# Designed miniproteins, single chains, continued (3), part 65

Each design is a single chain, and the fold is of that chain. pLDDT is the mean over its residues in the fold that is shown.

## One batch from the design tools (miniprotein)

Design m10380
Fold by ESMFold2-Fast:
Structure m10380 (fold): chain A 112 residues (1-112)
Amino acid sequence: DPENVQRALESLKLLLKARELLEEYGGDKAKVLKELAKYLQKNKVEVPEVTGSIDDLLANLDPEMQEAVRELHKEGVSLDHIAEAIIIVDRVLEENRSVEEIEEAIKKLENL
């Protein structure tokens, strides 16, 4: 399914961006969240709409990530892009794939 392949490619490219940021900032997840959320908004990346408030996003985050979210919101970053950036940061930390592993996954999917 071409639509599923395209969606998977877009997801992997965002995961790659998050992994590169994580390595650049020495594992500082709050800095990665800020830079990724700003990247998503600046590049007008299509993300799911959030139906809740900022308080709903904050409820499940540690204090460091809560402060990053509040700063992003104050700077005018949309809640939709902040929420997607949180999901991508959680995924890059959970999967713990190297830049090379993600790049290889992208290449394999592009050659489908």
Scores: mean pLDDT 85

Design m10381
Fold by ESMFold2-Fast:
Structure m10381 (fold): chain A 96 residues (1-96)
Amino acid sequence: MEERRKKGLEILEEALRKVAEDGKWKEHFSKAAKELKELGLDEAAEYLEKAAEDEDPLTRERHAWIALAILRGESKEKIEEQLKRFEEALKKLLEE
């Protein structure tokens, strides 16, 4: 179980690195999701597939981060708290 999640993290980290280099998020996230699914990491793969289809950058980032945290063994609640704090900070910055 641990080795499988570690391999999944490496796959996602490589996809994130490639997206940072070329901006081809649809291509890299779709490929990574397929590789995760082949490893039996279906839940993380599902969120990364959603990220590949998300046209909104914030929704895409949210789905990618949920996939990352699932692979790290973190709870969905913990991820949601972190994203909520980020969104609140961003709103406060935009509201003056």
Scores: mean pLDDT 76

Design m10382
Fold by ESMFold2-Fast:
Structure m10382 (fold): chain A 55 residues (1-55)
Amino acid sequence: MSPAVRTLLDLARHEGLSPQEAAASLRANLAKETNPESRADLEAAIAAFEREAAA
């Protein structure tokens, strides 16, 4: 997992978001994001939150 993805996970936990809420928020941001590197980090973070929600 990249440091950027870890930072996104830590920020969502600090904000008190559930993994499902965090994934939904990141999907909304992904729809607006045009930077390919940021989109890749958002996709990785969404996948990580979806795995956490499924566990």
Scores: mean pLDDT 75

Design m10383
Fold by ESMFold2-Fast:
Structure m10383 (fold): chain A 70 residues (1-70)
Amino acid sequence: SEIAEKLKEAYELLIEWLKEKNYDELTIEGVKEELEKGLKMSEEEQKELLEILLDIMEKYFPEVYERFKK
């Protein structure tokens, strides 16, 4: 699914950024768990989750959002 691939890409970019900024392992593991949970959702739920994630990224992690849009 194109939506599942975009969702995975967005979360993986966020995880890499968190690692670059030296966030703790617990925070990084939590984001990985959210990705795993998201990939088990229906396509409609994945679309909603992706929209929420991209809104959060644009607002709070703009560098990650720019990487995703390229």
Scores: mean pLDDT 86

Design m10384
Fold by ESMFold2-Fast:
Structure m10384 (fold): chain A 72 residues (1-72)
Amino acid sequence: MELVEKALEAYKKGDLSKAAALYTAAALRAIGAELDGDLETAAELFRALAEFYESIGDEELAAHYREKAEEL
């Protein structure tokens, strides 16, 4: 969650490089948790990613990550 929140903060401040690094790290952690069988952590990270993308207006990616969280 903290990575997604920091990514949104960086995005709002115009630090696109930092925002890109932070939300990419969050997405990789979500995928890694899913592959490791830590479905609870994966679901929490996918939900946080969905909220992040919804907050920046990317409804398609928000829906994608919300669906992934619900399927776990």
Scores: mean pLDDT 76

Design m10385
Fold by ESMFold2-Fast:
Structure m10385 (fold): chain A 76 residues (1-76)
Amino acid sequence: AEELAEETARAAAEAAAALGEPVSDEEVEEMKERILELVTKLARELSREELLEKVASLEVPEEVRELLLKLAEEIY
């Protein structure tokens, strides 16, 4: 789960850098922890199907969405 959260944070940071807004390694680490905390919290409050649908509906780059879906599946 933590490894997928790190990959998701790095993919998001690369997308931001491509738009001219580079993210520091420290910010990537914070983003990883925030992603893991949010997905874990949602997994406790939502059913597996509801969590997957919520992640699939996010307006994020496709690569980030795919990693978030894998992370959600891993938590259940």
Scores: mean pLDDT 74

Design m10386
Fold by ESMFold2-Fast:
Structure m10386 (fold): chain A 61 residues (1-61)
Amino acid sequence: MEEVQRLMEETIEQMKGKSQDERALLLQQLADQLRSLGLSPEEVARYVMEVQNKINELDES
């Protein structure tokens, strides 16, 4: 879904330069938005984990 990819990209952008606590809130907001789009709990968890992995890789680079 194009909407899912856009939300993930926006969340990653918002997480740049944020504290760990702020990032946790942004991930929670992403999960809520994905659930609102009708995704299953498993799909929501998968996409949230993907965003978390992407931001961690960016922080290490």
Scores: mean pLDDT 81

Design m10387
Fold by ESMFold2-Fast:
Structure m10387 (fold): chain A 101 residues (1-101)
Amino acid sequence: MEKKVIVKATVEAEDGRRVEITLELPLKEGSEATVSVDARGRARVTVEVYDENGKLIGKATLEVREGERAEAEIDLPDGYKLKVTAELRGGRLTLTVKVEK
């Protein structure tokens, strides 16, 4: 069975609302997931990446305001990297996570 990583994203909106998203991604180049949540004005996104045994591999925090995009990179096993992109536009936060090598 193919190795995977578990990505836990927490989105904290300006109004204090918190949304938790859990994604499972195969540890292979090009694995990608995109999620969208409602957030107005400003959002803080905390991304935590775990291995299949529940060990924390890496963490990144992104802050975006309306009209902004931010990126972070988290090192993964076997020379892979997770590219994290957060964009806030029109009251919607779009979070994209992609495995690169």
Scores: mean pLDDT 85

Design m10388
Fold by ESMFold2-Fast:
Structure m10388 (fold): chain A 86 residues (1-86)
Amino acid sequence: MTLNITFEGYDDKQKEDLKNYAKQLEAQGYDVSVDEKGSTVNITIKGLSVEQQIGHILRAIGLGLEGADVEVKIDGDTTTINITLK
């Protein structure tokens, strides 16, 4: 399974926290890609089991700050989470 997580409206310090999350996942042996475009950070994680996918979805939502808008879409084996700060 593949997880795509997109964060929008995050400042430079918050983006660093997101990149540290991605580095932690890489250190755990996950296939992780990070793409930063302006105010947007996209993290893609591949090769997840269903149990791991659920855990990472919950972690990604937890990286959203209070009051962030969260959208989750599931298409086959790919889950996309969009987290947007106000």
Scores: mean pLDDT 74

Design m10390
Fold by ESMFold2-Fast:
Structure m10390 (fold): chain A 68 residues (1-68)
Amino acid sequence: MKVEEAVREHLKEKFDLSEEEIEEVVERALEFVEAFERGFRIELSEEQRINLALTVAEIDARYLEALK
């Protein structure tokens, strides 16, 4: 899964999160991309899905770090 791998690697490199927190952020980002495509009735390219997932994941991860 290219999107999942890209998000997971980015979070591990950029943020000081636990493995459990990273996996939760990855799952939420993927769910958001799926919900976005479904809600707007569009099919994103793989690059567009990666970019959207990374954007959502970064926001989520920053919030988790801010709570520490």
Scores: mean pLDDT 82

Design m10391
Fold by ESMFold2-Fast:
Structure m10391 (fold): chain A 73 residues (1-73)
Amino acid sequence: KEEEIEREALLRLAERAAAAGLPEEAVQAIRDAAEGKISGEELGEFLSSLSDEDRLLLQTIAQSLRPEVEAAL
């Protein structure tokens, strides 16, 4: 049940990131993490390769979903 909540939060983050124009690769990595296909550490490594602008945008989106996304990431 906690796993379902974490997955839903990451899926919402991915949807918001896609709508905001983040690269498809970043959106897919977030979805893969939500599905358990990659670890949070692997997701973090991928996201650290994003441009400063894309990272700031993602952080802004994550802040809006803060309690659930911070726990999942």
Scores: mean pLDDT 73

Design m10392
Fold by ESMFold2-Fast:
Structure m10392 (fold): chain A 106 residues (1-106)
Amino acid sequence: DPKSDEIAELVKKYPDSDPQLRQQLIEEGRKLRQETEEALDRIADITTESLEKIKKALEAGDLEKAKKIAEETKRKLDEILAEHNTPEVRAAVEQAKKLLDELVNS
């Protein structure tokens, strides 16, 4: 039963007086933080690059191209969120989408 196995793994992760279990939980937490930091860096890079491309399209009078770049960027951001669904990544994706919408609608 997958749910029973998941509960058993969760119970095994509860800290007691076991120093090895405590260290395993610390290392797992560090790995999750590193993966989150890498996702946040990817969001920042994709967003800033896309904002510059949208700005250039708008300066050229190409609103259709600007909107297309924003839509393609939102899709890439949703892919990152699907791969690493944490509150921090969700907040970063929401902020990035807001910046894209503000620029295209200006």
Scores: mean pLDDT 82

Design m10393
Fold by ESMFold2-Fast:
Structure m10393 (fold): chain A 118 residues (1-118)
Amino acid sequence: AMLSPAEAEAVGRLMEVLARAMEAARRREAAEFEATVEVDGDYISLRVAVDAEGVVHVGVGVAPTAEAAREMARAALAEAKAAGENGYRVRIDPGASEAALRVLEEIRPAIEALVELG
């Protein structure tokens, strides 16, 4: 199914963060990026950490509040870092909306490309 305008806007905002992180990783510049977007009453929070060697870790949280989504993204990022090499982790509230899940799946290929770059 096609994304709604609100879902497409959420994807665009998250993709902007992923593009900036991808540039930092290519340049081996240590940087941290974060964004939280609202979609259909749920929130998606994205956190990206790039180290000076270009290693990339990504955490994503999906939750019914912005605060819960950010906390889930922080926990997911910590799990990705603890697993060692470049990688990502996602934490999703069991009640996440179909809209939030569509936005997550739309950005997933960009997250996978980013962690493969490190």
Scores: mean pLDDT 86

Design m10394
Fold by ESMFold2-Fast:
Structure m10394 (fold): chain A 71 residues (1-71)
Amino acid sequence: NKEEAEKLLEEAKKAFEEGNYEEALKLATRAVELLKDDPTAEAYGMLAEAARKVGNSELALEALEKAMELQ
């Protein structure tokens, strides 16, 4: 559901701005899962930044590569 994913991304951005990177990662991961059949660069970009802040370099790189592919 695109609308649900957009809401999750807004919540992820807010959590990220508040320094709650683990919550941002959780929300971004759920948004990416909802968009699996129609992925967006914005969703993967948020996932990459949140993963980077949490210290999951592997996930951050994979998400960044996907975001760049989607542009």
Scores: mean pLDDT 85

Design m10395
Fold by ESMFold2-Fast:
Structure m10395 (fold): chain A 64 residues (1-64)
Amino acid sequence: EEFVEKAAEAIKKAVPETGDNAAEYLKSLDLSDKETVESLAAGFENAGLKGDVVEALREIAEKL
């Protein structure tokens, strides 16, 4: 749950136009699936989002 909030904040900071849509997008994702979490981490890294968020995503994927 804390992870979803941090990811939404990172998306909003990188793409301010998404606003509330960033949180809705994250709620539609299944963060219990390792492949989905790994894909999201790669997407964040490619978008130039903060490395701390990307590392958190990779750690979640490792636990799955």
Scores: mean pLDDT 62

Design m10396
Fold by ESMFold2-Fast:
Structure m10396 (fold): chain A 70 residues (1-70)
Amino acid sequence: SKLQEVILRIIALKLRIIGLELEKELLEEKYKAGEISEEEYKEEMAKIDAEIEELKEEIEKLEKEEEKLK
């Protein structure tokens, strides 16, 4: 069903966000270890945050579609 497909897509996108949050944690540990500069850390964090926000916007659109199918 279309409802099931939308739900599974939402779950898949949420799992991608979890992966990006883990990448942020690894990046923070790398920064704390002195392996990257503060500038590089901030730039890479901003890139990951931007990707997470795009995924959240896609989830929001899919959740509105899900409500229409209920």
Scores: mean pLDDT 88

Design m10397
Fold by ESMFold2-Fast:
Structure m10397 (fold): chain A 97 residues (1-97)
Amino acid sequence: EELDRLLKKARELLEKAREALKKGKYKEALELLREALDLLRKALELDPQHPEVQELLRELEELLRELLNKTTDKEIILEAIGLLVRVIGLLLESELA
């Protein structure tokens, strides 16, 4: 199932992002979070109200907030804010679909 593959990959990326954050690799964490968001967006297109997608989007939100609290890099901060806005938008859409 395509949805199951997307969810499995998104979980793996979120786990890798958490480890990158622990190691202070903030740019790497940002790229992993971006890739996870793209997969979760595709998953919502397949099933707009899937509970696991909403849970993973909330985890992605928490990791982006953690990244913002730990980094002082302006480029990373601006990009992470952009991703956070997209995550909040998808969560809102999943509640309304």
Scores: mean pLDDT 86

Design m10398
Fold by ESMFold2-Fast:
Structure m10398 (fold): chain A 90 residues (1-90)
Amino acid sequence: SDKWKEEIERRVKELEEQLAKATTPQEKADLYTRIGGEYLRLGEIDKAIEYFEKAIELDPNNKTAWYGLGLAYRKKGDVEKAEEYFKKAE
């Protein structure tokens, strides 16, 4: 049963609707970070990276987005890049 994937896809849609209404860079960065996290759960690693990078472009102090990049690159097997991003999340 792909019910868990349908649940994640629904959450992504809700976050995208919130993103359309967001007015500040910080609000948009938080929403991009949350969307990236949902794509990590789906195993859509490259898509997750795109969203975390968008979050960091808007808010370089978003530690959750840096941590998300670390997780994504670790899943890609890029251990060195993952470690660099985890340090940015500290």
Scores: mean pLDDT 89

Design m10399
Fold by ESMFold2-Fast:
Structure m10399 (fold): chain A 71 residues (1-71)
Amino acid sequence: SNKEKGEEYLKKGEEAYRKGDLLTAVEYYKKAIEADPNDKKIWEAYAKFLEDNDWNTPSSPYYEDYLKAKE
């Protein structure tokens, strides 16, 4: 299901983040959102990840994703 796919990609994103692989983490967070774009938990996890790594500013390539996550 879309929910199971989203949760699996979110888990992979969090594992990549724990290992310090920030770019791989972004890829998996984006795949999780693409799989289940209505799951607020995925958006909240991605927003927190971007905030924790100072990628939540207008100069960030992920700024548009951040704004969408915060609505």
Scores: mean pLDDT 88

Design m10400
Fold by ESMFold2-Fast:
Structure m10400 (fold): chain A 63 residues (1-63)
Amino acid sequence: SLERAREEVRRHTDRAVELARRGDREGARRHLQKAARAAQELPEDEAVRLIRDGADRVGRALG
């Protein structure tokens, strides 16, 4: 379901940010990839926005 896909994107993005804050660049990258895969089930405009926002959050957390 779309709701499940949104939940997976949010969960993986939050985990990626968490790992990035701890300096785990590889872990953050893997969870962003999982978020991107879950986002493939969403409308394209929503998927692009969520993944862009997630990548930006991870980038900021990495410094």
Scores: mean pLDDT 89

Design m10401
Fold by ESMFold2-Fast:
Structure m10401 (fold): chain A 77 residues (1-77)
Amino acid sequence: MSEETKELLKEIEELTEEARKKGKELGLEAEILLGVAKIAAGVGEVAGDDEFAEEQLKKLLEKLKKMLETGKTAKEL
């Protein structure tokens, strides 16, 4: 994995922990996004496509940040 992918994963993990503290539904949605992020990072590593992994993780990170700001689930964004 690229260094960028590792940093993005770490930020998503930290925001997921914050989402867990804010509420059960938001925490569950954040856990799902974290799972998808880990899959995208793994796919990018296996395929040798760091750009794919980085793009997917950036999109998931933005979605998670919006969920935390609005209190809305990923389905509503």
Scores: mean pLDDT 78

Design m10402
Fold by ESMFold2-Fast:
Structure m10402 (fold): chain A 63 residues (1-63)
Amino acid sequence: DKFEKAIEAIKKGDLETARKYLAELVRENTERGPVNTLSPEARKKIAEVGKVLIDYFEEKEKK
């Protein structure tokens, strides 16, 4: 589970690994096409949360 791996990396302070997993999670949830498991609204919300987390880590690395 990429989401769980991203959270574990965050807890360890491995921002590079966390960013990679979050970027993959956002990509998969924005580009994966029609699925029966998640509504388009749910997929968009997951991608939005992932994007916010990626931006947060990018800001942290700049400093």
Scores: mean pLDDT 65

Design m10403
Fold by ESMFold2-Fast:
Structure m10403 (fold): chain A 95 residues (1-95)
Amino acid sequence: MSERVARQVGLIIRLVGEIEDETDPETREAISQIVSLLTQAQQAIDNGDVEKAQQYLQQAQQLLEQNRDKLSPRVIADIQTILSLIQQEIEAAKA
């Protein structure tokens, strides 16, 4: 559990760093919002609130799909990896 959280946090920190180099305001805003939602999803999992985690994950996935054409392949891959890791934690938490 803690190793997955550490990996997710590391990827989120990398995405935050990528925002500073982004010159397109729409792309910067999209990455910022996705990072916020992913962070909230992880916090919800840590608090045992699987329903809230699922809601935040769905919102992050929706923003990713809406902005996929504006995001670099690297950013898309990083976000997809975080989404996959959080989804695996949610599925593991379901009895």
Scores: mean pLDDT 76

Design m10404
Fold by ESMFold2-Fast:
Structure m10404 (fold): chain A 65 residues (1-65)
Amino acid sequence: GSSKIKQGEELVKKAEEYRRQGDYRKAAELYRQAAEKFREAGDSGLATMLYHLADYYERLAEQQQ
């Protein structure tokens, strides 16, 4: 529904903010939460893309140290 889409969009905005700060672990967590909201809204394509993006930033966070 519209509410889930808006929640997903706000989570993506927060993820991008943490990504810009170099906090890849928090960015990954927020991208994953956004993916779940878009999945619940029926946007499986965007959800899948955001899950892959979350996995990517989680791997980057692991490589930071």
Scores: mean pLDDT 87

Design m10405
Fold by ESMFold2-Fast:
Structure m10405 (fold): chain A 60 residues (1-60)
Amino acid sequence: MSVTALLGALTSPDPAVRREAARRLAEVDPERARAVFRGLTGHPDPVVAAVAREALAELA
């Protein structure tokens, strides 16, 4: 499973795909996943920011 593919899936228009990608990324490398999600919570696109907040809540 490619980290690049998982990162791409985080921007998917399907929220189920985004949630699954975040979960798999957290399983492969939780430290990297946390850093990526933290960066995205400040993103100016509210959809991207919401995805990142949801993923961080799932990790917490």
Scores: mean pLDDT 71

Design m10406
Fold by ESMFold2-Fast:
Structure m10406 (fold): chain A 55 residues (1-55)
Amino acid sequence: GPAEREQALRRIREGAERAAAEGDVVALKNALHEARQMGDEELAREIERLLEEAE
């Protein structure tokens, strides 16, 4: 349902932020893939920015 979707997206975002803080490019790419699979383009764009910053 909507609550489960919001929870999943929140977990992906939290994982991406953690991966960015750790410089874990592989984990960031995995989070981006998950965001795209869920069809959340806004979250995918946020993770793409984190990937850019991580180099």
Scores: mean pLDDT 83

Design m10407
Fold by ESMFold2-Fast:
Structure m10407 (fold): chain A 72 residues (1-72)
Amino acid sequence: MAAAEATLEAMIAATRAALEAAGVPQEVIDLVAEAMRLAARAMEAEKAGKLEEAKELAEKARELALEAARLL
């Protein structure tokens, strides 16, 4: 659990650094980071058999990712 969380935060940090280097606005980077966190939570919920929760989290992650794409 803690190790998986640390891995996710490391991936988010690497993604943030890459997007910052590409000149992406901070608001968009924050949306991408939040979408990544929600997607990871959706995968955890799916593995735990919480399919309704997983679907809701995945849909919210998708909405944030689409919002970030729209702002670019």
Scores: mean pLDDT 81

Design m10408
Fold by ESMFold2-Fast:
Structure m10408 (fold): chain A 60 residues (1-60)
Amino acid sequence: MRELILKGIGYEIRAIGHELDGDLEGAAEDYEEAAEYYEKAGDLEAAKKARERAEELREK
């Protein structure tokens, strides 16, 4: 469980890096991965937020 949350956080950090680099597609993919790990860890709220952010980036 703890390791899954840490992986989710790691993907969020990568996503932020991609956003700063202008790679919105890569950022969206990393947010989707973060959401999957949060959901596996049972943090459905964090997973939902990450998925919503990924969808926002894909629409830009």
Scores: mean pLDDT 81

Design m10409
Fold by ESMFold2-Fast:
Structure m10409 (fold): chain A 68 residues (1-68)
Amino acid sequence: MSQKELLEKLFEAVRNGDVDEAKRLTIYALENVEGGKHIVFNAAMEALRQRQFEVYDAIMEIMEEKGL
């Protein structure tokens, strides 16, 4: 999965309030994608902007568990 494809899928999960998909893509990004932490942080900020607080909390919890 490319960085662009990952960002697109994460933003789709954010828009849909899909917490499980956002968690899955966040873990994938942090473990498998160069610059994944930056993409994930952008998705978390997008979740805040769209008032998808459950998605935001889920992404941030995973980042905190990874020491980011």
Scores: mean pLDDT 85

Design m10410
Fold by ESMFold2-Fast:
Structure m10410 (fold): chain A 118 residues (1-118)
Amino acid sequence: AAAERVTAALVELQAAALAATDPRAREAIAAAAEAVAASNQAVSGQLTPEEARAAVEAAVERIRRLAAEETDPARRAALEELRRAVERAGEAAVAGDAEAVAEATEEVARAAARLAEA
């Protein structure tokens, strides 16, 4: 079910955060984790859609700033992929679609893993 997929994806996201050696990669992954937590809390009724949107917008802006300052093309591409995955999680949360939020959470975890390796 969606909750089981979210739990597995959050474990993968935490593993990516622990694997990241670059401080900027850790900051981007931490921002993505906050946005994903807010998105999942919104679809479960623990946060308002407006609160989830604010958290997602803050994370997207932080990741965008990190990407703009990044000179390595591979790392910049990984940051932009993470940003897009976070935006999709926010869109799914606003729509109230728990399955779409679970899928977006999995995308965020995969993007974070790629950033940690870049």
Scores: mean pLDDT 86

Design m10411
Fold by ESMFold2-Fast:
Formats: sequence, structure tokens, C-alpha cells
Structure m10411 (fold): chain A 84 residues (1-84)
Amino acid sequence: MSEEHLELEVELSLLTMEVSILKKAIERGKLSPEEALKEIEELLKRLEELKKRAEELGDKESAERAEELIEELKKLKKEIEEKK
């Protein structure tokens, strides 16, 4: 395991936690739709960058997990946008 691979695993774990916290905040009405959309876009950007890094390293498990989180956030974004 290289330092780069370890950093990727740590970042993925942190992003997983941040997605969970964001979903809880939205469910509890702590964020406006505009604030929620901003947070989703930032997390999507970070997850897409991590997915590309994982793919370059041949880390298929991390790339697959990042894609799952990306799909989850895209669904959440669509739900918020449809509620206006």
C-alpha cells in the first residue's frame, strides 16, 4: 500500500461521512434548498475527482464506492430541485 492509496481510502471515508451528515441535515430541515444544493455540488466535485484518482490507481473498490455516493447525491439533488 502506497501513501497515495492510503490517502484515497481516508478521503473516501471522510466523504462517506460528509454525505451522511448532509443527508441528515436535509432530513431535519437544517438547510435551505439552496444551501443543500451548494453542499451537494461541492461533494459531487470531490467525489468525481476521487473516483478518477481511484481509477488511475486501479483501485476498483474505491472507484465503485465513489460512484455509489455520486449516484446517491445526484438522486438527492434531483429530489430537492423537483420540490422547488
Scores: mean pLDDT 82

Design m10412
Fold by ESMFold2-Fast:
Structure m10412 (fold): chain A 70 residues (1-70)
Amino acid sequence: SENIEKAIEEIKKVIKEGKEKGKSLQEITDEANKVAEKLIKELKLSPEEQVKVREELFKLLDELEKELEE
């Protein structure tokens, strides 16, 4: 649980920093995916934890896409 929360927090931070720097949706998506995969390896997440992190990542990126279209 704590490892999932830590991974999601770092992903949210990457998205926030990307937005603040004026990066494109594609650049932010690529960076967030890279960070998620790195954290999955470093935190040794179980398959079930990996699914939860990836689901949250997809939700955050979908929210970002809608934000940038407004």
Scores: mean pLDDT 83

Design m10413
Fold by ESMFold2-Fast:
Parts: structure tokens; sequence; C-alpha cells
Structure m10413 (fold): chain A 63 residues (1-63)
């Protein structure tokens, strides 16, 4: 469960999708939240894919 949530958080972080991260990160333990934070800071800015965001958030909520 937690590893799947981390994968979703890292995917959102690579896209720098802060809205998706705001839904996913609160569901992660503190250690994993720090890892996602580092990943988003390392990622380059990209256009936001709102359909991918919706899929990531819905998957995270289903876990």
Amino acid sequence: RQEKLLELGLEAARERDLEALSEIVPRLPEEKRAEVGRAVRAAEPKPIDKERRKKLVEEAKSL
C-alpha cells in the first residue's frame, strides 16, 4: 500500500504537479513525504497533464 502511494507521489513529483501532490502526500508517512519533496525539487518544469493528475489522485484515494 505505502510503496504504491510512494510510486504515485514520485510520478506526480517528476511532473511537478503540485495539485496531485497535495492529494497524495498527506497519505504518505513522513519519511516518504521527504523523498517525494526531494524528487519534485529535482524535476524540471513541465506542462501539467490534468487527465493524468485525475488518474493519479483517484488511484491514490482507492488505496
Scores: mean pLDDT 75

Design m10414
Fold by ESMFold2-Fast:
Structure m10414 (fold): chain A 63 residues (1-63)
Amino acid sequence: SEVEELRREAILKEASGGVYLIGSAVSRLDPSSKELGEEYEKKAEEYFREGEELRKKAEELEK
């Protein structure tokens, strides 16, 4: 169903965000990779935002 597809896509976005968030944290342990850590953090925020939007769409369709 469309709801199931949206939820699956949201989970994938959230997982991607989590990976980038971990990458950001690890990159920040070394000052030489600070810029990379900042980039990963922004990517994580973007993925989490996309996942949230997809979950809201799925909830709307269930009503």
Scores: mean pLDDT 84

Design m10415
Fold by ESMFold2-Fast:
Order: sequence, then C-alpha cells, then structure tokens
Structure m10415 (fold): chain A 65 residues (1-65)
Amino acid sequence: SEIEEAERIQKLYDEGKFDEAAKLASEFMRKRREEARQRGLNNTVTPEDIEKRAKEELERIKKRK
C-alpha cells in the first residue's frame, strides 16, 4: 500500500496536480511519523523521500522471506 501511495503521488506530480500531490504526501508523512516515532521525520515531503522509504521496506521484506 505504501508503494502504491508513493506511485500515486508521483503520478499527480507528473500530471501537474501539485495540490492533490501535496495532500496525499501529507497523509503519507503523517502515517510515517506515527509509525516511525523514533525516526524524527522532517515535515517536508518529496516523492524521492517516499519512494526511498518504500524501496527500503521492499528490500527488508525480500530479505525476510
């Protein structure tokens, strides 16, 4: 789901729907902040940051298989 959400944000940016992308990104960052209470996530969100986190999680899942 996180990966699909990151893809949706990227698609919105590509389509020039920055307002919708910002809203969706804010929702993502809110969830990430709650999940990673200890990470000290910043308030700025970028498609790169979201994609990076999604890729890291995929890598962990593959290793844990």
Scores: mean pLDDT 66

Design m10416
Fold by ESMFold2-Fast:
Structure m10416 (fold): chain A 56 residues (1-56)
Amino acid sequence: SMEEEYQKLLDEIAERRGLTPEQREKLEQAFTNSLKIRDEARELKKKIEEVRKKLE
């Protein structure tokens, strides 16, 4: 999935930047939170479009 590919990229960046294991874990958590926010925004946009189409 695209999310898995992004996680792999973040892992590679963490290794290249020499982050500690704890810093790397925090980076992964931040990424996961970003995906959650993105998915919530996507669902809201979808609901708005559905309402708009039904009113047409």
Scores: mean pLDDT 76

